Designed miniproteins, single chains, continued (5). Designs and how they scored, part 40

Each design is a single chain, and the fold is of that chain. pLDDT is the mean over its residues in the fold that is shown.

## One batch from the design tools (miniprotein)

Design m17370
Fold by ESMFold2-Fast:
Structure m17370 (fold): chain A 81 residues (1-81)
Amino acid sequence: EIEKIVAEFLKSHGVLDSDELTEETKKRIIDFAEGTSLLEEAGLKSLDLNNKEDVRKFFTTLLRSHGAEELAKEFEKKLNS
């Protein structure tokens, strides 16, 4: 379910062609997270895409860093539904 929410979010923003996270896409997301200060800003040491709190903290921090506060709130609501 968490992976599905992430895939749907990325698809809606033109990052994915489908609502499914492939192993390649998961690796790209994790590599991106590890290559930036966003993990530290989110209070995380690593990103587990199957952990609801990790996903929420990382993606809301990412969206807010780009001024996308409304999208961050929408993403958080989807995770809590």
Scores: mean pLDDT 76

Design m17371
Fold by ESMFold2-Fast:
Structure m17371 (fold): chain A 101 residues (1-101)
Amino acid sequence: EEGLRLGREASEKVQEFRKELIEAANKGDVEKARETIEKARQFALEALRRSRGIGRMVADGLRDATEEAAKIAQEKGYTNVAEEIRRLGDEAVAEIDAALA
């Protein structure tokens, strides 16, 4: 019951982070991209403490979102934004993976 609620909440948050990150990429807003990735990182680590499966799901969603947003930023010519998104996304996923080990 609580696991189902947490899973739904996590899925909704992942979609929210994805939308915000794609919007930041489309606008070349590096600060918004940094803030969104940091919020997603914090949420993933908190979710991980309650469920390893949910934490993994959030980490996978963050990886997919950062890859998509980085491609969008690169296509728009915002190379610095794309590089920052890839770097921060990789660092966040690595931290969550380390917490799962």
Scores: mean pLDDT 83

Design m17372
Fold by ESMFold2-Fast:
Structure m17372 (fold): chain A 63 residues (1-63)
Amino acid sequence: SLALLYFDIARALANGDVETARKLIDQLEKLDPETAAEIRKLVDEGKYDEARKLANRKAIEAF
């Protein structure tokens, strides 16, 4: 489920598990490359709370 993948990214970021978040973003890129690029950019800039909020919003939209 695309929604579950977004929730998993948000959870990894909330836990400070940036390595797991990056691996999940790589999986997301195959399904939603535009959103994956947006989240990756926020993570690269150290904006983890903004990245988490974006992932949560996209998860809700995907339901």
Scores: mean pLDDT 89

Design m17373
Fold by ESMFold2-Fast:
Structure m17373 (fold): chain A 87 residues (1-87)
Amino acid sequence: LREETEKLIAEAGRYVSLASAYRDAGDYEKAIEYADKGAELADEGFRLAKQEGPSSYTLGSASGVLRSGAETEKMLAEKKKKEEEEK
C-alpha cells in the first residue's frame, strides 16, 4: 500500500514536469493533458496517504504539493492556449 502511494507520487511528479516542458514548447494541449494526469495521480496518492494515517504524513504532504503544481500547470497551459487563440 505505501509502495503504491510512493509510485503514484513519483508518477505525478513526472507528469507535472512533462506538462511544464510541453507548455514551454508551446504544445498547450499536451501540457493540459499531462497536467491533468499528474493531478489525477497526485489526488489518488493523497487519498491513499490519508487512509494510511500518521506514518504516511510526509507522503500526503508531497502529494499535496504535486497536486497544486499540476493544477497550476494546467491553469497556465489553458490560459496560454486561450491567449494564443483569443488575442
Scores: mean pLDDT 78

Design m17374
Fold by ESMFold2-Fast:
Structure m17374 (fold): chain A 100 residues (1-100)
Amino acid sequence: SLPEVKVTSPEERRRVSERIAEKYGIPPLPEDASFEEIARKVGDYVMEKLGLSEYGKAIADLVFDLYYTRGDTVTDEDLARALQELEEKLGRPPRVKPKP
């Protein structure tokens, strides 16, 4: 059985995308960027800069899960929990610090 796809508001989608980009030190994405483009850019960045291809895929899968399977709103707590579960599964990635 397939779960029903939930539609997240544009504002909520942008907020989640901004939080993920901030965590990995990715430059701000265009406001009109699709969810798929955001997930791909995050995954590609993690693979290229950290050399963690499986981690990049897991990040993309996590972003898709939050977008398609969660209810109408994704909270900061939901995002933090999902990221913690990812770190527990794959180990803690090297922290990317924004350049001063």
Scores: mean pLDDT 55

Design m17375
Fold by ESMFold2-Fast:
Structure m17375 (fold): chain A 75 residues (1-75)
Amino acid sequence: SDEEALEKLERLVRERVEQVREEIERRNLSEREQQLLLSKLGFWGIAEMTELLDLSNDEAMKKANEILLRLLREL
């Protein structure tokens, strides 16, 4: 179901966000560079995960993007 797919996506996004957080801590990046890195890595992560979870509708992809943006703001 879409709900189960979104729960799996949230878990995968949390794992990716954790990896990005570790990368930021490893690099001495400015806030602007951090935002560019987060945006780029988050975008590719969502694309991978929507394909993996077979999310084929625009609403599911929109919800996935909202989850990503929420989690990125928590960094």
Scores: mean pLDDT 63

Design m17376
Fold by ESMFold2-Fast:
Structure m17376 (fold): chain A 90 residues (1-90)
Amino acid sequence: DPEKVLEEAKRYIEKAEKDGNFEYLEKAIDLVPKLPPEAQKEFIERVKSIIEKRKANIDKAIKYFNGKETPGMKEVREKIDKLEKKIEEV
């Protein structure tokens, strides 16, 4: 049911936007190929917007620690890079 898939994708992307949860963002990306073309474009732009905000937050955190990347920051950056690659392959 395409309508049910669209509703599910909307839930995941809204949770990712609100809570910043990478698991919900990844689930939203996985549903993009199953969406109508018009919805695919909207979701790709929303995913890219979330990724850009997360990159900016990591850059600010690294700057706050005088350019020192902590193990936690590296893990977050690697998750961002993985999701960015995944959305570009859609």
Scores: mean pLDDT 82

Design m17377
Fold by ESMFold2-Fast:
Structure m17377 (fold): chain A 84 residues (1-84)
Amino acid sequence: MAEEERIGIGGGMELIITERDGKYFIETVATSRINGKETKYVVKHDKELSREEAEEVKREAERSREQLLALGEQSRAAMRAARA
């Protein structure tokens, strides 16, 4: 069974962590409203994460959720780290 955890990080952004076969996968979903249309931007990681790596990304997202601008920058940094 796939277990999904969703972390709201403010400004219509969510971090989704999915477990599959003991591996962890991260997806960032940003929702934007422009001219009355709701658009969702989905960024998927290119790398499998260990449990420890997934927990670290989760802690980082939770800490940043009250600072919307810092969170936008940290999402990009976390995605770079997850890609690397």
Scores: mean pLDDT 66

Design m17378
Fold by ESMFold2-Fast:
Structure m17378 (fold): chain A 99 residues (1-99)
Amino acid sequence: MKIKLTEEQKKAAEIAVEVLDEVLEEFEKEEKDEELRRLVREVIELVKRYLKGEILPEEISEEEREIIEKLEREYGELLEEIDKRFIERFKKKLEEYLA
């Protein structure tokens, strides 16, 4: 691992990865645009790599950055909805773990 995480950070990262997989699966079932599905998948996989400590922000390739910028520019409202779904589900699972 490139980053040393606390036990709480490791558990939060595990829950976040699980929630990202669930959100991506639901999105891919709802979305018919193959290009949009591919772009969202690539961004979520990149975020999962950060959460696992496998990559630093500085290690983002130019191609990966262009994908993120394109999604933010062209699909900002969709990204806000995905982010909201992620946050709500992540909070619930994290609260269940901490209870």
Scores: mean pLDDT 73

Design m17379
Fold by ESMFold2-Fast:
Structure m17379 (fold): chain A 60 residues (1-60)
Amino acid sequence: MEEKILVTTSYNAKDAPKLKAEGVKKVIVINTDDALNDGSLTVGDIEVYFAKDEEEAKKI
């Protein structure tokens, strides 16, 4: 079974249990502003990554 990756422009930690139940292990947050490109962070059992755009998100 393929691990599901969620790509979004905003992430709410309150959604982590729902996303985990859907098989999402990795969330990539696209922030067009450079200010929040901090790298990986783990919230519960979900890894959260930050990217400037969809092209950078593909590298994660």
Scores: mean pLDDT 66

Design m17380
Fold by ESMFold2-Fast:
Structure m17380 (fold): chain A 71 residues (1-71)
Amino acid sequence: ALERIKELLERIAELLGKAANPTPEQQAEYQRLVAELEELLETHTLSEEEQKELEEHIAKLEEELKKKVAA
């Protein structure tokens, strides 16, 4: 599960980095990746360190998405 979570985080970050103005398809892909990440986090027990790292990553991704949507 951890390896998949890391892969999803990297993919999400890459999408946010590539698209200043995401297409509806790119936005849908982003939402799907986030939903899969949330499902994995809900179904798998993570260590406190892993939870903190993921929380920091999610916060950064949300802030970046707001910048892209607002711009």
Scores: mean pLDDT 71

Design m17381
Fold by ESMFold2-Fast:
Structure m17381 (fold): chain A 94 residues (1-94)
Amino acid sequence: VPSPYSQAVELLVELAAELDRLAREAGDEELRRLVQEFMSELLEAINNRASFDELKELIERFKKEVRELLGDSPVARRIEELLERFAKRLEEIY
């Protein structure tokens, strides 16, 4: 059975692929940068054995940044759906 760490990394890889795809489809360079920054911070936090509360804080900050950048757009809503699913699955590991 994979460790909680390995499971969290697998979820992060899935999230990274989906977020990168959406950013590329949107053609927004600032969104791509924001996604890359967020994924780097999440990976560092997971590698440093951050608590679920710390990971959730990073997720909520990214949701706010996406809303500030994109407003109430279809892309923003899709990113929020992915983040909510990721957070739920991550909570099941912790």
Scores: mean pLDDT 84

Design m17382
Fold by ESMFold2-Fast:
Structure m17382 (fold): chain A 90 residues (1-90)
Amino acid sequence: SALEELQEAIRRLLERVEALKAEGRDDLAAQVEQAFFRLAAERYGEELTIEAANRVSPELGGLATYLLSKKTPLASLDPEAVALAREILA
């Protein structure tokens, strides 16, 4: 299902974010999270994206809700972060 597919993508996001933070790339990690949830909401819709995040963890559901509320354009984010987010969501 779309919900299960998106939950698996969010688990991949968590693993990649943890790896980037371990490398000291905290700013990039934050922008990957922001780009990922924007792209996911564009593909699956905001409601399903937040639901999938909540199913993985309540903390991720809260993060998704917060980041989507900011309505930050993808064009304002680091192109590396957007590219990584697209790879994770694929």
Scores: mean pLDDT 90

Design m17383
Fold by ESMFold2-Fast:
Structure m17383 (fold): chain A 80 residues (1-80)
Amino acid sequence: MLPTIEELREMLESQKEYFKEWIEELKKRESPEKVEEIEKVIEEMIAKLEQLIAEGDTDPEKWKEVFLEMVDKINEILEK
């Protein structure tokens, strides 16, 4: 069953809060430059997910692609 727009909106809000807390922890351990680059990746992901919600797109594969791209980019930054 495809998720509803409301479920996706709730998931996005939960993800926003999670990443906000995670960034605060990263600031204690990582360089300011790495944190800034990671914040930019997260902002890009959030923007893409908000666009999918605005378009009424509930395709879970598109959400998976956005999350996987974000995870890959964050891991690449952390490996620097």
Scores: mean pLDDT 79

Design m17384
Fold by ESMFold2-Fast:
Structure m17384 (fold): chain A 94 residues (1-94)
Amino acid sequence: MIPKEVRDKAIRDLAAALKEKHPAFSDEEMKRLFGVTTEEFLRIVYEDPEKAVELGLTPEQVEELQKIIRDYAEGKLTLDEAADRIVEILLRPR
């Protein structure tokens, strides 16, 4: 398990990067769609996958997002690469 401090920093960094990459990840837009901020949304995905599915994600999306967060936290992905992958997963057409 990734240390809580490392995980919390990774989630914060990713939330900030997502907000810079796309307006859909603004706290205002995320609260409109999911009722939570971007940072809280990523925290739910990592810590409470059942709640993430209740918010409208598929189990496959949750698993992919959890892997990206872990890989970034472990230094296997850059911040930019991780953020780009999250954008791709969450903004896929229906």
Scores: mean pLDDT 82

Design m17385
Fold by ESMFold2-Fast:
Structure m17385 (fold): chain A 112 residues (1-112)
Amino acid sequence: MSLKEQLEKAIESTKDKKVQDILKSLKNEINSVEEFLEYLDKVEEALLSDGWSGELKVYVVKALGVMGKVIKDEKILERIREILEPLTSDKDPEVAEAAKEALKLIEEGLKK
C-alpha cells in the first residue's frame, strides 16, 4: 500500500473536517518516506514555536494521531511519537491533552 493510499485511508478514518483538510494538504506534498520525514521536521519546529495558534496546534496534533491508525511505515510512526512526547507536557492544556490522545493512537499503530 502506497503512502498516498495510507494518507487517503487516514482522511476517511476521521470525521473532523479540519483534520481532514490537514491530511489532504500533506497527501498533496508527500511522495516518499524521506519527504514525509522532512515535512515532520518542519511540523515539529512549528509545534514548538509560538508561530501557530493553540487551536491550529491541536488540529495538527490530532492529524498526526489519526495517522497511527493507517500508516504502516515504522520510521514515520517513530518520528511522530518523538514529536508528540514533549507536547504531552505542553503549557497549553488543550495541546497537552490532544498530544496524549494522539500518542496513544501512534503506540497502537506501532504494536500492529
Scores: mean pLDDT 82

Design m17386
Fold by ESMFold2-Fast:
Structure m17386 (fold): chain A 82 residues (1-82)
Amino acid sequence: MSPLLLLEARASVALIRTAVLKTVAENEGNEEAAKLAEEATRRIAELVNRAVETEDLEEAERLAREAEELARETEKKVKEIE
């Protein structure tokens, strides 16, 4: 796997993490957590789209790190709502 494809995969995993978090929150009736996860999923989707469109390894790495950080921060905030 090329470094670029790996970074694109990392950004996509971050997207899946927040999408799963949203679905779980919705199923549990936690509207606040669901809204946080939905907003994060939208933002990460934009980062994923930019990562798959770029040919620049450094830009892809920055986008992947930003997506992973947003997923991590969202997971932390959802846990604090508990």
Scores: mean pLDDT 84

Design m17387
Fold by ESMFold2-Fast:
Structure m17387 (fold): chain A 99 residues (1-99)
Amino acid sequence: SRPAVFFPVDALIEMIEMVLNEASDSELEEFIERISEKYGVPREYVEDTLRLLRGLYEQDRSTIERLLEEAKEGKKNGYSKAALTVDEEGLTLHFLKDE
């Protein structure tokens, strides 16, 4: 498995919203390119994160809805970056304030 990757919080919010909106595979491919270029994140990390979020969404939509609200609250509180971490309990967000 890869180590935790920190994304701009805005990138994570957009990724979570695409999953909640049940975007098609073609919409996701276009989105991956756009997010990678906009935020300077490697395409592979965007793809891996979206795959993880989609897999969890199919099992428990409420967890993805919770992650969106947590990401929005983190942004409101001034956090610029966050990482998704996975353990036996599921997905959590770790926020980083980096100037």
Scores: mean pLDDT 79

Design m17388
Fold by ESMFold2-Fast:
Structure m17388 (fold): chain A 72 residues (1-72)
Amino acid sequence: SRSESERLHQQGNEHLKEGLRAYVRGDLESAREHLQKAIDLYNQALSLDPENGVSRENLATAQMLLEEIDKE
């Protein structure tokens, strides 16, 4: 349902936020864990509501940040 998708999206946002905080602190292990969790949650949200553009944008952001960490 859209309500369930919104719940998963909000949980993804909290993990994206914590991942960004960890990244800024140089805690790459914590950043990876939170970003991976955000990616999983956004993918679940999009499976329930594929038209959620904000979830798609935030998923792309989390993926780009995780790729940047993995290049280091």
Scores: mean pLDDT 87

Design m17389
Fold by ESMFold2-Fast:
Structure m17389 (fold): chain A 110 residues (1-110)
Amino acid sequence: SKLTQEAGRLGRRGGHLAAEGGVEAARSSPEGVSEGSGGAIAGSGGESMGHFALEGKGGAFMAESAGQSARGGGEAARHGGRRAGSERGIALGERGRELGERGAELGKAA
Protein backbone atom coordinates (compact mmCIF):
# COMPACT_ATOMS: atom_id res chain seq x y z
CA SER A 1 0.00 0.00 0.00
CA LYS A 2 1.04 3.65 -0.31
CA LEU A 3 1.03 3.92 3.49
CA THR A 4 3.48 1.01 3.84
CA GLN A 5 5.82 2.55 1.23
CA GLU A 6 5.71 6.01 2.85
CA ALA A 7 6.24 4.46 6.32
CA GLY A 8 9.24 2.53 4.96
CA ARG A 9 10.73 5.71 3.44
CA LEU A 10 10.27 7.64 6.71
CA GLY A 11 11.86 4.83 8.75
CA ARG A 12 14.80 4.56 6.32
CA ARG A 13 15.43 8.34 6.25
CA GLY A 14 14.85 8.76 9.99
CA GLY A 15 17.17 5.85 10.76
CA HIS A 16 19.90 7.29 8.52
CA LEU A 17 19.70 10.70 10.24
CA ALA A 18 19.58 9.14 13.71
CA ALA A 19 22.69 7.08 12.90
CA GLU A 20 24.54 10.18 11.63
CA GLY A 21 23.51 12.09 14.77
CA GLY A 22 24.68 9.26 17.00
CA VAL A 23 28.07 9.10 15.28
CA GLU A 24 28.41 12.91 15.54
CA ALA A 25 27.62 12.81 19.29
CA ALA A 26 30.13 10.00 19.89
CA ARG A 27 32.86 11.86 17.95
CA SER A 28 32.23 15.23 19.66
CA SER A 29 32.89 14.19 23.28
CA PRO A 30 33.53 11.09 25.43
CA GLU A 31 30.31 12.04 27.30
CA GLY A 32 28.37 11.50 24.05
CA VAL A 33 29.81 8.04 23.31
CA SER A 34 27.33 5.79 25.14
CA GLU A 35 24.07 7.38 23.93
CA GLY A 36 25.60 8.35 20.57
CA SER A 37 26.61 4.73 19.95
CA GLY A 38 23.09 3.60 20.88
CA GLY A 39 21.65 6.12 18.42
CA ALA A 40 23.99 4.91 15.66
CA ILE A 41 23.02 1.25 16.20
CA ALA A 42 19.26 1.84 16.46
CA GLY A 43 19.33 4.35 13.59
CA SER A 44 21.19 1.89 11.34
CA GLY A 45 18.61 -0.76 12.25
CA GLY A 46 15.79 1.58 11.24
CA GLU A 47 17.51 2.37 7.93
CA SER A 48 17.98 -1.35 7.15
CA MET A 49 14.40 -2.28 8.10
CA GLY A 50 13.08 0.65 6.06
CA HIS A 51 15.00 -0.59 3.00
CA PHE A 52 13.56 -4.08 3.58
CA ALA A 53 10.00 -2.69 3.81
CA LEU A 54 10.48 -0.71 0.57
CA GLU A 55 11.51 -3.97 -1.17
CA GLY A 56 8.09 -5.38 -0.20
CA LYS A 57 9.40 -7.62 2.58
CA GLY A 58 7.77 -7.83 6.02
CA GLY A 59 4.90 -5.56 5.01
CA ALA A 60 3.44 -2.93 7.32
CA PHE A 61 5.00 -4.55 10.41
CA MET A 62 8.53 -4.08 9.00
CA ALA A 63 7.76 -0.44 8.11
CA GLU A 64 6.37 0.19 11.63
CA SER A 65 9.44 -1.45 13.19
CA ALA A 66 11.75 0.70 11.03
CA GLY A 67 10.00 3.84 12.29
CA GLN A 68 10.15 2.71 15.92
CA SER A 69 13.90 1.97 15.64
CA ALA A 70 14.54 5.35 13.96
CA ARG A 71 12.54 7.15 16.69
CA GLY A 72 14.52 5.45 19.47
CA GLY A 73 17.83 6.03 17.67
CA GLY A 74 16.96 9.69 17.15
CA GLU A 75 16.15 10.15 20.84
CA ALA A 76 19.46 8.52 21.83
CA ALA A 77 21.39 10.66 19.32
CA ARG A 78 19.69 13.84 20.58
CA HIS A 79 20.54 13.04 24.23
CA GLY A 80 24.10 12.08 23.25
CA GLY A 81 24.43 15.33 21.30
CA ARG A 82 23.27 17.35 24.31
CA ARG A 83 25.83 15.66 26.59
CA ALA A 84 28.57 16.13 23.96
CA GLY A 85 27.63 19.77 23.25
CA SER A 86 26.98 18.94 19.58
CA GLU A 87 24.24 21.03 17.98
CA ARG A 88 24.56 18.93 14.81
CA GLY A 89 24.09 15.72 16.79
CA ILE A 90 21.01 17.19 18.51
CA ALA A 91 19.49 18.40 15.20
CA LEU A 92 20.10 15.11 13.35
CA GLY A 93 18.76 13.11 16.30
CA GLU A 94 15.60 15.21 16.58
CA ARG A 95 14.93 14.97 12.82
CA GLY A 96 15.47 11.20 12.91
CA ARG A 97 13.10 10.90 15.88
CA GLU A 98 10.36 12.95 14.13
CA LEU A 99 10.58 10.98 10.87
CA GLY A 100 10.68 7.67 12.76
CA GLU A 101 7.61 8.59 14.82
CA ARG A 102 5.62 9.47 11.67
CA GLY A 103 6.82 6.29 9.96
CA ALA A 104 5.75 4.13 12.92
CA GLU A 105 2.28 5.73 12.97
CA LEU A 106 1.80 5.23 9.20
CA GLY A 107 3.02 1.64 9.48
CA LYS A 108 0.39 0.95 12.16
CA ALA A 109 -2.31 2.51 9.95
CA ALA A 110 -1.32 0.43 6.92
Scores: mean pLDDT 89

Design m17390
Fold by ESMFold2-Fast:
Structure m17390 (fold): chain A 90 residues (1-90)
Amino acid sequence: DSLREALEEAVRLSEEAARAAREGRAELAAEHLRRAAEIFELLAEALRSEEAAEMARRLREAAERAAEEPELAAEVAEEAAEYARELLEE
């Protein structure tokens, strides 16, 4: 199931982004946040979901600000992981 695989990858990338951000690894966090955003953009189109589209937007903004606001980047990444996990349980 390609949708399930995309959601599992979104969880993994988001969790890795949060960890990298908290460790002060801003460039790695930004990379993982951008990759997670790409998956949420695909999910938004596939599911026709405004919530998924908004999550993708927030992840891209967090990626741009990861060096300046690592705690905010980690928080957004954790929210994205939780959202993807909830979709997996549907």
Scores: mean pLDDT 87

Design m17391
Fold by ESMFold2-Fast:
Structure m17391 (fold): chain A 100 residues (1-100)
Amino acid sequence: SLVELVKQLIEQLMAAVEANDLAGAKAIVAAQKPVLLEALKKASDEERQEAFRLLAEAKERLLELSDKASPEKKAVIEGVIAMLDDLATEMDDAILELEE
């Protein structure tokens, strides 16, 4: 269910971007992050790879949207990209901790 949790997170973050709701995006990440990190620890290597692939694909889509966005929407997109980068870093750190 790590892959399904990541898909749900991406869908909710894309909806927040559409709504220009940076505060909502932050709340979504804060609520889902602990659940994602616990699922990550129990996930297979294949599920972990797919989760990182989905996050990278979401960032690529956000960068593409940013190029055509208003200044207000660009700020929301940049905030969401930063949150996805922070999440990916925390996920990578959690995997490294499991390998020690």
Scores: mean pLDDT 86

Design m17392
Fold by ESMFold2-Fast:
Structure m17392 (fold): chain A 69 residues (1-69)
Amino acid sequence: SEEELRRNAERLLEVFKEDPELGSRIALHDLSQVGAEAEAQAAIDAFKAGDYETALEHFVRALRKAREA
């Protein structure tokens, strides 16, 4: 569900806040394998810029693409 995707994206963002390097490795590894690499990279770039709202939205889009794969 969309609500589940958003919860998963919020959880992933929390991982990034605790350990950005580990979060980046997890996101790129898991999401690139299902064709969501561009959205995952956009989320990482937004997070590094301090834009957590934009990062969250890109994670939601990445997870939605992963579900479609």
Scores: mean pLDDT 80

Design m17393
Fold by ESMFold2-Fast:
Structure m17393 (fold): chain A 62 residues (1-62)
Amino acid sequence: LSMEEIARRIAEELGISFEQAMGMVLAASARLGREATAEDLIELAREHGQYELAEAIERATA
């Protein structure tokens, strides 16, 4: 999935704006030094104890 497609699906699943979802993807990408994948976002959420967010991203990107 492209970063835009990941952000779009997260925005739909969480009921947030595309801009907010894209901000999450871009922040993760900056932290990793490369384009974040859906798997990267799920892992980062789990590492920070955000299990509900991780499950929501997994559902959105399945």
Scores: mean pLDDT 83

Design m17394
Fold by ESMFold2-Fast:
Structure m17394 (fold): chain A 63 residues (1-63)
Amino acid sequence: KAEELYKKAKEYYEKSLQPDTSGTDRLSNYSKSTDYAKEAAKLLGVKLTGSLKDDLEAIEKKL
């Protein structure tokens, strides 16, 4: 379900923004967030902008 994918994307996005996150961990969490956001957007018919922040906001509005 798109809502669960959105929650996963949001969790990984938040982890990527933690100030104590290493560069490798930040990129890993960002990549996971992007993958979940892409699947949620596909289910909801949301066009991705390439900005993960904006894409997550657009997905939330469609839920």
Scores: mean pLDDT 79

Design m17395
Fold by ESMFold2-Fast:
Structure m17395 (fold): chain A 70 residues (1-70)
Amino acid sequence: EELEKKYRQAVAERDRAQMEVDGLKEQFERAKKESPEKAEVARRQLNEAQTRYDRLSAEADKLKKEIEEK
């Protein structure tokens, strides 16, 4: 039960991070049409959000395996 609660929390955090990545991808596409400088700023923000998403996704995957193995 506690492990399942931790997994749900991790999934929620991952999903929130995925929404941030999706939003920043759209922002990056728009920024590319405006200027190279804006595109570079958006790309840096997207890269940071992607890194956060990757970490949270890996954590959620570990918890899912723990639940499935139990």
Scores: mean pLDDT 83

Design m17396
Fold by ESMFold2-Fast:
Structure m17396 (fold): chain A 81 residues (1-81)
Amino acid sequence: MAAVEAEMQRIVEETKKKLEEAKKKGASDEELERIVLEGVQRLLALHHRASRTASPEERARIQELLNRALQELAAYYNEVL
């Protein structure tokens, strides 16, 4: 479980860093959206993988972690644009 949380946090931080670098280089809104969508896809893939072998209680926790990660990316994207 801690490993899933750490990996989700890593995906969020890497996506934020890519958004900052792209924005500094004058990237288009379309390019920024692409970066966010790639981050979202990575989070969804991790959620699917982790959920396949998890107990019902662990699946609920993984879903909460995913929801927090998605909310954090959405908030950051809105701030950067």
Scores: mean pLDDT 84

Design m17397
Fold by ESMFold2-Fast:
Structure m17397 (fold): chain A 94 residues (1-94)
Amino acid sequence: MPPTLPTKPKNVKVENISPNKALVKWEKGYGYPGPEYKVIYREEGEEEKKVNADENGKAIIDNLKPGKEYEFIVIAKNEAGESKSEPKKIKMEE
């Protein structure tokens, strides 16, 4: 089967699991080969960071600063290319 572009990750949810950790969940789409998922996250005015996700549509982001706002984007990538989710912003617990 020829490679197919991954669908955009949908229903992205971000949960505070501690003051310095967030759990990012999304609905897995399709693509062939099956896409790799990554989470891009950024505090306003800071450098963008990237974390590899598991195949189950989840990623844990640690070492976040309590009380700060972060933006999260989920990327699906395979040999055909990349698709990005809509951004999600949350403020971390203190």
Scores: mean pLDDT 81

Design m17398
Fold by ESMFold2-Fast:
Structure m17398 (fold): chain A 99 residues (1-99)
Amino acid sequence: TREGLARDAAAAVPETIAQLEDDVKRLDEFIEKAKTGNPKDIKEAEKEGIRASFRLLVAEVILDFAEPVLTPEQVAQARAAIDKVRESLKKLDEAIKKA
């Protein structure tokens, strides 16, 4: 049922937020590596960007299903985590293009 899917998704939200916060930290490391202009580091940064993009898509799906049963505070926290990953991905793309 829709309610069952929402509850299962809501149970996954705290871990999803923690994973997104870890993804931001990892992306920040790869942004610094990409700035060196080393071809190997740039290639690894591109791979990390793809990995984090898939994580973001999964997180957005989880939040979409969970939103009806979450508190406004929980929704805001999850959206903030998603937005931070999007911002880090944008910075990663800019660093790769500048290198």
Scores: mean pLDDT 86

Design m17399
Fold by ESMFold2-Fast:
Structure m17399 (fold): chain A 78 residues (1-78)
Amino acid sequence: MEVELVSEDGRVVTIEVKPDDTLEELLAKIEALGIKPGAFAGIVRGLNKIGAPFSAAEFAEAHAQGGALEAEVAAKMK
C-alpha cells in the first residue's frame, strides 16, 4: 500500500504504509519527509486508496489548519 506525496519542488514521492497504521502515525511519517501543507495534495489521493478512518478531505483540512487534534475534538463533541 502506498501514499503519493508531492513535495514543494513538484516531485512525487511514494511511501509504503500499512493498512492498520493510525492517521497520526501516517502524518508524522509525512512530516518527517519535510512535506509542507501546500504540497500534500498527493496525500489526499493516497488516503483514499488506503481507506483511512478519516476521509481524505477531513485529513487534508485538519493538516492544513495545523491541528489534527482540532478535527478529533470537533468529532468528539457531536
Scores: mean pLDDT 54

Design m17400
Fold by ESMFold2-Fast:
Structure m17400 (fold): chain A 68 residues (1-68)
Amino acid sequence: HMEELAKKYGLSVEEVKKAQELIKKYRIPDSLETVLEYISYMRKVLKSKKSVEELIQDYVFRKYGIIE
């Protein structure tokens, strides 16, 4: 499962696991797949060099600013 997600989104298995942990930590209401799509987009399209942790923090801030 995690290996398939890592391959699909161009991430390491460790990065997928970190994303799953951060989703629980920040209580993100979106699926793991949705968050991984955002990370993949930021890295491949916008050429972001930020860590998975920083990208997820950005995701929460931009999408939820204040949780809706």
Scores: mean pLDDT 78

Design m17401
Fold by ESMFold2-Fast:
Structure m17401 (fold): chain A 82 residues (1-82)
Amino acid sequence: VDEEIEEALKRLEEALAKAVGPENAKSTVDYLRKLAEQSADKERAVEALRRMADEIEANPTPDSAVRAVQRAVEELRRDAKA
């Protein structure tokens, strides 16, 4: 699952960089990697990251990126242990 998480994060960083710029993309991906590592359900984490990448790739705007990230963060945090 680690390879799937890294692949999803790489794809997501590329999509985010187009929407919000490379610096914001990197900081967002770093945060999401931390959440994914804390997730009890790694398969669901991969699905959330892939869905976020799909949404941003389909509409690479800052507004789309913010909405997609917010939804994914909510999903990842539900499965994360403190």
Scores: mean pLDDT 78

Design m17402
Fold by ESMFold2-Fast:
Structure m17402 (fold): chain A 67 residues (1-67)
Amino acid sequence: MSREEAEKALRGAAEVLRALGRDEEADAVTTHLQAGDYGGAARAAERFLRGAEGEEGAKMVIEAASQ
């Protein structure tokens, strides 16, 4: 996965988190991305992916990124 693809996916995850009312997690992902900390951004996004059932959450982000 390219850095651009990973960044786009993580930005998409932050947008979905905000739509679901999880502003704290969305802000954490965005803050880590702005700092260039992809690991921290991924850890914050992982809570969403796990809570939304990893496969389904990943599907939504991939579909949104593909459109």
Scores: mean pLDDT 68

Design m17403
Fold by ESMFold2-Fast:
Structure m17403 (fold): chain A 88 residues (1-88)
Amino acid sequence: MRVVLELTVRAPDPEATAAALREALSRVPGVTAVEAEAVSDTTVRVVVTVEAPDEAALRAALGAVLAAAEEVVRAHGGEITAMRLTPA
């Protein structure tokens, strides 16, 4: 199974937040691709591709991605403002 998770993040330091998100999310098992970039002086766009053999493994991987993203974003004084999940 494969899904794409898109996150919009608001942060006071979007470049540092994007770099930290790329590093943290690429370490999560099941993550096959991570793009995170500052799209404005306050906003980071994140696109994560997650692959798993079944629904239970996919749910676990998505939970780990969201937990890691929330931790990084909070450490940088930011917040996740939008989430979108698309089957791929």
Scores: mean pLDDT 86

